# Designed miniproteins, single chains, continued (4), part 88

Each design is a single chain, and the fold is of that chain. pLDDT is the mean over its residues in the fold that is shown.

## One batch from the design tools (miniprotein)

Design m15055
Fold by ESMFold2-Fast:
Structure m15055 (fold): chain A 98 residues (1-98)
Amino acid sequence: SLAEELAKRAGVDLKKLEELKKKGASDLQLALQAAIEALSRGEFEAAREVLLEYGLVTEEEFEILLETYENLLNNLPDENLEKAKAIIERAIAKAEAA
């Protein structure tokens, strides 16, 4: 199932995704939840693959998110911080609208 696949890819508890599905969560909402969990664990490649596969972000948008993360880790100024926030907000809105 989609929930089983996403749980394996992102390291999310399968029961959490199954409960979301029972509450009427869309495939995009399940994908976003899996990607958020992967990002929180530092698994950027798994998060990238899920976000791109489900159309939540573009490759260019994900590159901006990674550059923002790297700049913050290296204590460098980040010109893309507001753009990165907008990308995240759009991904959330897409998932919730589906």
Scores: mean pLDDT 77

Design m15056
Fold by ESMFold2-Fast:
Structure m15056 (fold): chain A 65 residues (1-65)
Amino acid sequence: SAIEEDLTLGMARIAAWVYGGKDVEIEGGTIKVYDDREDKEAREALRKTMEKLAKAAGYKLEFYD
């Protein structure tokens, strides 16, 4: 539902903010994460967190530089 999508987006945006990610969008059942940081360790931490969130929410996950 729209409410569940809005809550998932909100949670994903909070996670991205905490881990220093640039932006997050939801489109067609996919969480899209934009992270162009040079810090590969920080990017990997964000990716692992987003993978857990996407799996729990039943969404697909895509990462972009």
Scores: mean pLDDT 75

Design m15057
Fold by ESMFold2-Fast:
Structure m15057 (fold): chain A 84 residues (1-84)
Amino acid sequence: DLEWRNMSEEELQELEEEAKKEYEELKEKLGIDHPETQKKALELTIEGTTKAILRVEADPSLSEEERADIAAARAEIEAILAAQ
């Protein structure tokens, strides 16, 4: 499911750029309030938050405040998804 875990850093960056470009195009064409644009934004945020959490487990240099911020962001996304 997380195939990106086995990719190089360069490949991961390319995938993120492509996904963000898709979001930007949807926002420009359909508007930020369109359900499809909102869904893409949530998907990108969930992916980014998941990657950040995994990096926290691997990177002990991150502060407690940074870890708490990442956890809060994920909880907010879960709340938004539950409200659908």
Scores: mean pLDDT 67

Design m15058
Fold by ESMFold2-Fast:
Structure m15058 (fold): chain A 67 residues (1-67)
Amino acid sequence: SKEELQKQVEKLLEQWRQDLLSLGVPQEEIDKLVKEVRPIALELAEKGEKAEDALSTALSKVFEKKL
């Protein structure tokens, strides 16, 4: 269901956020990245990608634009 996929994406985003905090990334930068990544990851998951794949693809799209 869409609700289950959304919960899985949000759990993965929270784990990624915690990992970045543990690496010393500033909270403000993490919040900005999550804001950009979340809608892309949710859209991809709704289109049938697994939550982990959706997050990975969304991260790649966001970071590629910052090159």
Scores: mean pLDDT 81

Design m15059
Fold by ESMFold2-Fast:
Structure m15059 (fold): chain A 66 residues (1-66)
Amino acid sequence: MEVVKEELPASTSAVEAAERAIELAEKRYGIPREDIEVRALVEGDTLTVLALYKGKVVAEVRRKLP
């Protein structure tokens, strides 16, 4: 399974980033929303939000911190 990656504008909220990661997993792979785990990570100046299915990363969205 290929990980779908997207970069979002720095103006994107953490909630919007999480919704986008869920949407990418749903649209790309048909994974039900209830089966998607969301993890948020701060890596230096970047917020990374991951959507996971059965412990595997299936979507990743990033934005720069303000």
Scores: mean pLDDT 79

Design m15060
Fold by ESMFold2-Fast:
Structure m15060 (fold): chain A 110 residues (1-110)
Amino acid sequence: SEEERERVRRLVEEAKENLDKYADFIKKNEMPLEDLLENIERLNIPIKESGDLLPFIALLIHLGVPEEDIVDLLLAIENLIKAILDADAEAVEKAQAELQRVLDRLREKY
């Protein structure tokens, strides 16, 4: 939804304004974007806790990922985590397919 996109855009702007705060996290987790994107599908991050994704968003900004691509990626991750928590196998399958579509698109761009 547009409200969810606006919420995620605010998180991206917060991370962008605080890149120096996450410099240590970025340094420790810096890897080629392709490798990072391949490992996202294996992440089980509780994303409803405000701030937990900010270091990860800062890493994506540091690697040169545009805001709208970060928004698409975060929404796909949030949808997958929600489906897993809801134990909805059909929703998990759809969310995995959408996350893979976003990841494939990003890999082709970068």
Scores: mean pLDDT 75

Design m15061
Fold by ESMFold2-Fast:
Structure m15061 (fold): chain A 71 residues (1-71)
Amino acid sequence: MSIQEWLDELRSRLSEEQREKLEELYRFLKEKVKNNIPLSVDEVLEMAKYTGISISELVMLLQYAVYEVIS
């Protein structure tokens, strides 16, 4: 599965409200990656609670943000 296919699948499983939160989180993650701002464990846990996605899905989202910003 490509990163794009994974992201599309994730979006399809979420409610409209969760999709909006995911888009906001993704923008936030890209900004942090672009500016070399570190992520704390507490921030990761709060992000997972805010969006309703799993920690492993959040890690995948972060990897996707890194690839989009740096590659």
Scores: mean pLDDT 76

Design m15062
Fold by ESMFold2-Fast:
Structure m15062 (fold): chain A 94 residues (1-94)
Amino acid sequence: MAEEAARKAAKKAVELAKASNRKGTAAGTGAAISFIGAEFSARLGRYEEAARDAESGALSAKKAGLLGGALEEGKKAEEAGREAARAARAEAEA
């Protein structure tokens, strides 16, 4: 169940990062790639890597929101990334 939660959280973060990156910032692209990496790592059972990728993505999403003028969407992507990191860490600890 936590395994599925980690994958779903990462996928949601990818979707929100793409939505916040309409202006194509490098930081927004980085956030999307990091969250895709987090989802893929979670599918492979590599939850520590998934957590690190999700944390990196959250920081990039915050920066993308600031630079792209999409603060609401960037904040949602940051929060989704942090949730993905927590879900992955919980699974890694189990």
Scores: mean pLDDT 74

Design m15063
Fold by ESMFold2-Fast:
Structure m15063 (fold): chain A 85 residues (1-85)
Amino acid sequence: VEERLEKLRELAPEYEKKYGVEFPEESLEEIAEYMEKLKLPDERIEELLRLAGEEAARKGRPVELEHVFEGEFREGLELIERAVS
């Protein structure tokens, strides 16, 4: 968890700049715990930060763990929509 949280802290400023959103420390901790519970590899850190940042930017709010779930769901819906259109 600590090593993963450190990687999230290192990468978060780049995504804050890209999306114009804040990644609060509490949210980074929650994302790190989420990744540990699901045994997700560190290679997914950038994907999760992108999804969370995009969703937080759409809502005009600081990043929260729920934005990861919402972003994943939205991306899935967009892929289905593209496939059937």
Scores: mean pLDDT 76

Design m15064
Fold by ESMFold2-Fast:
Structure m15064 (fold): chain A 81 residues (1-81)
Amino acid sequence: AEAEALRQEAEARYAATVKEADDLYRSGMKKMIDLATEGKIDEAKKVGEETEKRVNDLLAQGEADYQAMKAEADALEASRA
């Protein structure tokens, strides 16, 4: 029960991180397009690069946290065997 609850929490946290990354990416893309439409090509490029970095960093941290929580759940399950 406790290991399963931790796995469910890990999945919920990862899903929240993926949603945050998606929202960040969409917001960044909109800003990049708006800047490009205004002729601010260099600024648009910088926003795109910064958005990609932030999204990648957020997803990498979320994946690491997810794997750590899953490993903890597996350890809890093993300790009951």
Scores: mean pLDDT 85

Design m15065
Fold by ESMFold2-Fast:
Structure m15065 (fold): chain A 79 residues (1-79)
Amino acid sequence: MEGVRVTPRTVIIRLDPSQFRLGEPVTLEADGKSYKGRISGLSEDSIAIQFDEPLPEEEFEGVLHIAGKSYPVTIRPLE
């Protein structure tokens, strides 16, 4: 699954937004670190996540945890 880092702390991922709610806790595990955040936006075909700390600036792989589900993700910077 691909996510786009649109700001240092914001990622947009194409996921069915009906499965989620605003303010839902999110944890992203990557390279031995845990990044905590929450769902900050829901659109027609995607969710936006705001993290408490800045994410890596380069492309990286991790596992996104939302509502007891785990999603392997690749996070790319906005080009």
Scores: mean pLDDT 83

Design m15066
Fold by ESMFold2-Fast:
Structure m15066 (fold): chain A 95 residues (1-95)
Amino acid sequence: SKVGVITGNVEDAIKDLALLKALGIKTLIVSENVSPKVVEQAKKLGLKVITVKEDEIDELVENLETYNITPEVNYDSPDVVKMHTSIAKIGVLKS
């Protein structure tokens, strides 16, 4: 399954949640400091939300294997959406 990660500016991330859903993202990982609006909107879209500490989200992004998640190859993949640098990082697992 595909995983999305949100870091930085959460207001911009809200509009991108619908795009993540359209891409087949089922799980969204967010920092404990993320706005409740992001969590609420993600759950309304049917996404599973996993909240982690800032240290854990950094480790997750650095080594997705630690969370039984395979890192995506690159952001130019047709299965990966380029986002603003302050909004979201999207990791897509090849099926």
Scores: mean pLDDT 56

Design m15067
Fold by ESMFold2-Fast:
Structure m15067 (fold): chain A 87 residues (1-87)
Amino acid sequence: SADTYLAALSPEEKASVKRIIDEISKYKSLTAEQAIEIIDKYGGALSPELKEALKKAVELTAKRTGGVVTGKQLVDAILGAAAKVGA
């Protein structure tokens, strides 16, 4: 579950990341810019390091897929980035 990737984060950071992935999960596909807007809108409780790591994961995923990415691919990328920062 998402909780396994987020175990090392503060309760406030966990809530923000969960809200970000819930919003992204509503989309079949979206651009890096749309996903970054969601991170900025719901990521107020994230540390600057974590917020930038999530944005970078989104940008790298979109670059590999030619700019449009599935919600699932972005959720997987965000959870992976959050786990690395939390470790």
Scores: mean pLDDT 82

Design m15068
Fold by ESMFold2-Fast:
Structure m15068 (fold): chain A 67 residues (1-67)
Amino acid sequence: KPLPSLGRGPLTDEEIEALKAYLDPDGSGEITPESRERLRELAKVLGLPDTDELTDEFIEALKAGKV
């Protein structure tokens, strides 16, 4: 399920940390196929480029509230 706060404006550092923990709960640095699919759907909803990873550019766009 998408996070309700995404696409509304800039995210706080705490919200980004929660998003990272949600996508990689084991902290292994590997994102599961299911989490990658969620990232792609979130990027599409936010009007951002498709991504399989939390890149610095994606994080900056979330902090800036690009959509």
Scores: mean pLDDT 62

Design m15069
Fold by ESMFold2-Fast:
Structure m15069 (fold): chain A 98 residues (1-98)
Amino acid sequence: SERHKLMQEVVLLEAEATLKWMRVYILKKSKAPKEEQLKAIEDALKTIDKKIKQLKKLRDKAKKLGDDKLVKEIDKSIKWLEGLKKELEKLKEELLKE
């Protein structure tokens, strides 16, 4: 169904963004060089911003289908990714102060 296709796209977009955030977390935990951590943060921020924009387009498609439940699920995914973006921005500020 069209709903199923949209759900799969949402899950993939969220997963791709989360994997980039996980890479940053792993580098921080392993105490990787500052420049490597900063590069990973920049890559993750860029990817997350792109995925949020793509999720907003999928949200508009879900609205046109009248699928209020899917709209709410996409809103939850967007809020999650916006939270990860704020965490990454804070980590960047902390690293730059070192």
Scores: mean pLDDT 88

Design m15070
Fold by ESMFold2-Fast:
Structure m15070 (fold): chain A 74 residues (1-74)
Amino acid sequence: SKKEELEKRIERLEAEYDRLVAEHPDLPQSVVDAIRRLIEAAREALKNGDFKKAELYIDSAEAVLREARRRLEA
């Protein structure tokens, strides 16, 4: 189901976020906080049955995490 798909994506995001923070303790707190807030917003939207909003927050969190990783590699 869409709910199960989004829940799995959030769980994967949380695992990637935890790994990023653990591997890069010098990562700017603003970036750490931005990803965490987007994941929290995605979970809240999913809990409320707003799948479109949850997907938007998941996409945003994935983009911020991907950009942070790219900058750490540069």
Scores: mean pLDDT 86

Design m15071
Fold by ESMFold2-Fast:
Structure m15071 (fold): chain A 81 residues (1-81)
Amino acid sequence: DELAKKVLKDIEESAGPELLKFLEKLKDLPVIEQIVKVLKYIKQLSDEEMIEELEKLIEGLEKAGDKEMVELLKKLKELIK
């Protein structure tokens, strides 16, 4: 979706040369899967740690009313499981 594409672009714009080369290898994957792989690459989190962090962010953003970010984070969580 458009929000996931924007997040991926923001990652690309902020990325150093090593991360940009890694993203180049992922270009044929769905945008949300590219984001998940990049986050795991950068943060070196376990699947369980990433899911826990996403659940906390989802709860906080639902209370704040940011429905678009909530939907994106739910999609990321499903791809990690």
Scores: mean pLDDT 72

Design m15072
Fold by ESMFold2-Fast:
Structure m15072 (fold): chain A 89 residues (1-89)
Amino acid sequence: SKNLEAFKKLMEAMKEAAEENPEAVLEEAEERLAKNPEDGTAWLARGLALEAQGKREEAVEYLDKAAELYSKKDPDAAEVVRELAEEIR
């Protein structure tokens, strides 16, 4: 769907940002989560940044949380995030 393609492009951009500067992405995600602990995109950003740092176990934990939060509004996006988490397990 058009929304799923938009989400995949968002994930690609977030992954590039996380690979470029994982520490900055983590800091921004932490600030967002302090204001809204159910911000699925912030959990996703945190997971991607941890993956970029080689912290696989922590990355999977946060990506699973992102998928859970996305499943409430966008099951297709949740599946994409879940597949990513499985790839890095």
Scores: mean pLDDT 84

Design m15073
Fold by ESMFold2-Fast:
Structure m15073 (fold): chain A 55 residues (1-55)
Amino acid sequence: SEKEEKLRNEIKKRLEKGAVTYEEMQELADKYGFSLETVRRITLEAAEELLKKKK
């Protein structure tokens, strides 16, 4: 969905700067209207995508 893509892009930007904290994940969950578990899953997927690009 469009909201999920925006969330994923925001997470990718934050990961490129270093890391996404648990507090930031909760803030993003509230901001985009997703569960914390969903944000955590997207964060892990985004981190894997970034690692694959560097191989």
Scores: mean pLDDT 79

Design m15074
Fold by ESMFold2-Fast:
Structure m15074 (fold): chain A 65 residues (1-65)
Amino acid sequence: MDDEARRITDEALARASPRTRAVVETKLELGAEASNAEIARRLGISPATVSRHLDEFEDLGLEAW
């Protein structure tokens, strides 16, 4: 069951655009406590754009942190 979730994550990352992958990797680096605004600051994009990319990634069967 846990192995299936990790496989889905890897497949989703392979399907994700470079921008979506960068948002997800930045969230993982900063941790669950990081806000969308902090991620946006690191990547030089808007918090709304970060939220959209995280929602898109979560819609692929993954949890947003």
Scores: mean pLDDT 69

Design m15075
Fold by ESMFold2-Fast:
Structure m15075 (fold): chain A 91 residues (1-91)
Amino acid sequence: MVEEFEEKFEELKEKVKKFKEELEKLKDVPEEERKKIVLEEAGKLTEEFLELVELLKKVAEVDPELAEEKGKELLELAGEVQEAIKKALGL
């Protein structure tokens, strides 16, 4: 359970890294197409975050201190995604 969270969290961090890199590659893409791609990729990441939140709830039943620590890390990662999306959308 904790190991499953750690594995999926590392996977999500790699996906966020790729997401940021892909957004940088979209600089020459027309705004309308760029928005569509950003929203589609953001939707996929949102599903991954929600899955980790459900795993975090299970971790909290066994180790609430670890769940608090990992919850903070997950929120920080979500903030990075939000900022990347804002930049890509010109917000």
Scores: mean pLDDT 81

Design m15076
Fold by ESMFold2-Fast:
Structure m15076 (fold): chain A 86 residues (1-86)
Amino acid sequence: SSIEKILELLEEALEAAKAKDLAKLRKLVAEISELVHTDESLSDEEKSAILAKLEDFLAAVNAKDLEKAEEEIEEAKKLLREAEEK
């Protein structure tokens, strides 16, 4: 399962957003999206929920709402941890 790697990359994406490193952020988001899509331990419903939180995270970053961005990352991490416990 790639869940541990996805959790690590979500933390790195939040730090890139805080640093305003948009090039690194885009690379990390693309890598997270690919890992979520290809993870065989995640259901299609779980993948959709996690990807929706990633989109909400990017919307918050674009709105310069770092508190909301952190909230969306924590929610995505919670969904991943809950999926791993099944």
Scores: mean pLDDT 87

Design m15077
Fold by ESMFold2-Fast:
Structure m15077 (fold): chain A 71 residues (1-71)
Amino acid sequence: GPVPETPPGGKIRKGASLEEQKAVLEKTYEAWVALVEARIPDPAERERALQHIRDAYETAVKALEDMDAAA
């Protein structure tokens, strides 16, 4: 298939705990940061990409925490 089944840093399982889901998000975030640092040579573009990845990670963590708090 054109897309790998597992993203860098692991995958989220159905029925995973909040802690497990947060751990997978953290590993995925770290993997994407490493890829951006390796592949984007322009410092300004790299900083922009890193900020976007960080914002996405923080949004995903908050969404998981909000879902857990609502349960």
Scores: mean pLDDT 74

Design m15078
Fold by ESMFold2-Fast:
Structure m15078 (fold): chain A 59 residues (1-59)
Amino acid sequence: SLEERVREALRARGLPESLVPAATAFALALIESLGMSEEQAVAVAVDVAEIDVRAAALA
């Protein structure tokens, strides 16, 4: 499933599982709005999740 691909990608990056719902929702939005492949959408969503974690740590 898309959620499992997102979870695996987050784990590979050392990011917390608490990000799975938001990253999965964003990946789905990228597929629906931009026609991205699942692979591309997961990669972008995980990259954005990583940026968001870094931004939150600085807030």
Scores: mean pLDDT 81

Design m15079
Fold by ESMFold2-Fast:
Structure m15079 (fold): chain A 92 residues (1-92)
Amino acid sequence: SFEEKVKEFVEKLKENFKDVEKGLKIVEEFAKETGAEIVGITRYSEDFLVVDLSVEIDGKRVTFSVAFSSVDSKTFQEYGKKYHEKTKHLRL
């Protein structure tokens, strides 16, 4: 099922989020197996990559982003917090 593929995808990402290149291959495999489309790839640095995916779920198109970093999970979470604090004023 799609839900089982999402669960497997999330587990693979948790094990590999520090490896940007392996993370990208995991996303590409998920896209190929589910019919999700990779609509954007943005490399902010050698250690930080974002992939934008579009997938149809129950007849509705959903777009989501997956972030990869070769830094440790605590450092990655702190980067995310700092980014959120900087951008929260831009949300209406």
Scores: mean pLDDT 66

Design m15080
Fold by ESMFold2-Fast:
Structure m15080 (fold): chain A 110 residues (1-110)
Amino acid sequence: SMDNLYRSMVESVSEEEVRELVEKAIDAEKKGDWGSATGYMLLASLADRDVLAKVLTAIDKAGKGTKFTKGMLASVLGDFETAERYMEEVARELGRLDLYRQLLEASRRL
């Protein structure tokens, strides 16, 4: 099943591999390559939630975090208000603020 495949993938992703994926996501973001940045972060999210939270927290405390990684950390910790705030700032910088606001409005009506 897809759940069994997902669990196998999560169990195979080490803390070091999660860190390398997050660092690659940050590097891609700094180059304006949002396709690669989101792709690397998606792969990192296949890890255990606590491992991802630990890696993102360490990066944030080291002053190496971005608005995107801060938003992801807030989401993983269940702080959706902070996550929405950081993602709105990312969307504004990408010129996608109106699209982001439309998607949030639609999600709140569901």
Scores: mean pLDDT 80

Design m15081
Fold by ESMFold2-Fast:
Structure m15081 (fold): chain A 68 residues (1-68)
Amino acid sequence: MAERIRRFVEAMREAGIYVSDKAVEELAATPDEDVARALVLIIYGVSLPTLTPEQRARLRAALDELFF
């Protein structure tokens, strides 16, 4: 899971989304099943509604590649 989380965080940062070190540690400490669920909610705009369509598309691609 740590490698998938790392690649997803890199995808967020490459898309210009600020991710704090605390958020990275919290995500890494989250159980595998809950991580996938949390990432889906972020991409669908529940947790990060201010994402641009391009940012959402990049995150969806990363999610599909790393978790599906």
Scores: mean pLDDT 67

Design m15082
Fold by ESMFold2-Fast:
Structure m15082 (fold): chain A 120 residues (1-120)
Amino acid sequence: SPILEQIKEIVEEIKENKDDKERVMSYVLNLLNLAITAVRRGASLEEMREIKKALDEVIEIVKDYPEIQSLLEKAKNVLDKAIEEMEKTTDPEERRRVRQKAADELQNIAKELEKLLESY
């Protein structure tokens, strides 16, 4: 998946630039926007698990930035709930509704991070 590869590249960029809070916020926003795009475009259950794994890795990297870590924990919780709901059904329409709701919730988190970045 091209989007999953881009997400992995951004995780490495966050790791490399971990001491630059402004750059970390910018990369995290980019990662969230890629995750939103993947989910809205119909990411599979396995692709959503891979996105969640990337968020877990970034949460550990940004542990010294509690405000960024808090937003990523919220994003992880959104994906956790979506994965759980998708695992309970094989209905494509129910899975589509779960993905749309998750993408909307992730978009709200991305907007909160964007406001923090703009005020920094």
Scores: mean pLDDT 90

Design m15083
Fold by ESMFold2-Fast:
Structure m15083 (fold): chain A 71 residues (1-71)
Amino acid sequence: NDAADAGRNGAIESGNISTGGAADGAYRNMSGKVGEWTGFGAALGSALDNGKGTPEASSEGGYLGARTGKY
């Protein structure tokens, strides 16, 4: 859905999330709760990828965070 695509693209586009800089990468996408949860989810995704900071892991985390922040 649109939220998933936005979260994935936002995480990839930031570049910082792919290197574990999720807080900085999510900063640009912070718009209330959606931004906060997107950043947290991206950071968690990067951490679950053993800190490799792959765009894929960060994108999945960002997507889940964005969906949570929608409420």
Scores: mean pLDDT 51

Design m15084
Fold by ESMFold2-Fast:
Structure m15084 (fold): chain A 74 residues (1-74)
Amino acid sequence: EKEEILDKIYEAVRKLVKENGGTLKGITDEDIAKAAGLSLSTIEKLPERDKAVVVTAAAIDAVGEMLEIEGPVR
């Protein structure tokens, strides 16, 4: 199911981004597939937009969780 695949990608990307210091840089589709327990071909079969949306959402959420909101405003 597409939604199940997207959920696995979301969790994998979120974990990888946190482990990678809050950035997607250097994270490959192969890294995502391995972390999600999916084959690379499963990632490749996803519509590009669906993949982009889930990866972006996971990265934003991971960075948001890693960021300490504020310190002293000064």
Scores: mean pLDDT 76

Design m15085
Fold by ESMFold2-Fast:
Structure m15085 (fold): chain A 99 residues (1-99)
Amino acid sequence: AIEKIEEEYEKRLEEIKKLLEEGKISEGQAVAREIGLEFRKRFEIAAVKAIQQGKQLVKDGVLDKSQADQKALDLIQKTAGLPKAGARDEIAEVKRKLA
């Protein structure tokens, strides 16, 4: 999962560079998009790690699904600096992609 995220974000960064080189976007627009992608990439990697750790703890009988989901939220908030509501929506999207 993480390897696919890294490959997808490298491809998106190359697309931004190409648009800038072709004069289709400004330098300011390229910087803003690059910052957004780096933030999103960091967030998705953190979410994948947290979800996989939670799944393992559920399999081991240490946590139930609700406890694992809460632990994943806490780890992502700590890593990405997102508010709890935003982190929940993003985790739901990452879980959908991992299914």
Scores: mean pLDDT 71

Design m15086
Fold by ESMFold2-Fast:
Structure m15086 (fold): chain A 65 residues (1-65)
Amino acid sequence: SEKEEKIKRLEKLLKSYRDMLAEYQTNLAAAQKAGDAETAANYQSRIDRLKELIKKVEEEIEKLK
C-alpha cells in the first residue's frame, strides 16, 4: 500500500539521520577535546538541526501507524 511504502521510506530516512547524528556526535567530542570551539559550535548546530529532523520523521511515522 502507499502507506506501507511511505513508512518504509521514512524508516530508511530515519536510519540515515541517526547514522549522521552518531558521526556528528563523535566529531563534536573530538573537536571539544582538541579545544576547537569553532568546529565544536558547527557540529553542535548540525546536531541540533538533525535532532529536529529526526523528531519530525518519528512523528510522521507514528501518525501513519
Scores: mean pLDDT 90

Design m15087
Fold by ESMFold2-Fast:
Structure m15087 (fold): chain A 90 residues (1-90)
Amino acid sequence: SAEKEEVLKEAAEKGKLVAVVIENGEEKYVIADSEEEALEAMKEAIRKAVEEALKEGMKAEELRAQAEWVVANEEGGVRAMAEMVLEYLA
């Protein structure tokens, strides 16, 4: 998407990292100053997303299946987020 390309280009030009967050079914990209900051933001987003999905009636096994699909089909930050979901649900 245009937003993804713009954020990735800006981060690359400034030598910064990009944290990937999934919000309301859409990928959102946030520029982070450090690897630790990116990881912290992703962990917070994952915790909120999992809690909200469970509250809305999604089953833990359904979330696990979705995260496993992402691990198999995606790389980088998105894969790391999916691995965090699986770790949280363990």
Scores: mean pLDDT 72

Design m15088
Fold by ESMFold2-Fast:
Structure m15088 (fold): chain A 95 residues (1-95)
Amino acid sequence: SLSAQQQLDQVQQILEEIKKLDEKFDELYKKIKEGDLSAVPEAREVLDKILELATQGLDLLNQLFDQVGDSNQQARLLSTQIHILATGAVDKMVR
C-alpha cells in the first residue's frame, strides 16, 4: 500500500493530466460547435481518457480517505476538482 503522501502525489499528477486533457477537450468541443465534425472522434477519445483518469484518481482518494479520514483538506480539494472537470466534459458531450 502507498503512504498517504504518495497517494496525494499520484492524485495530483492525475489531476494535472486531466487538466491538460480538459483544455484539449474544450478546444475540440469549440471546433465541433463551429461545425467541424472531423473533431468528434478525437473529442470522444479525450473524453474517455478524462473519465479513465478521473476514476483512477477518485479510487486512490477513496483509499486515502479510509486511511486519514475526510478532514484531509488536500484530498477533499483534489476530489472536488476531479469531479468538476469530469462532469463538465460529460455535460458538454451530451448537449
Scores: mean pLDDT 85

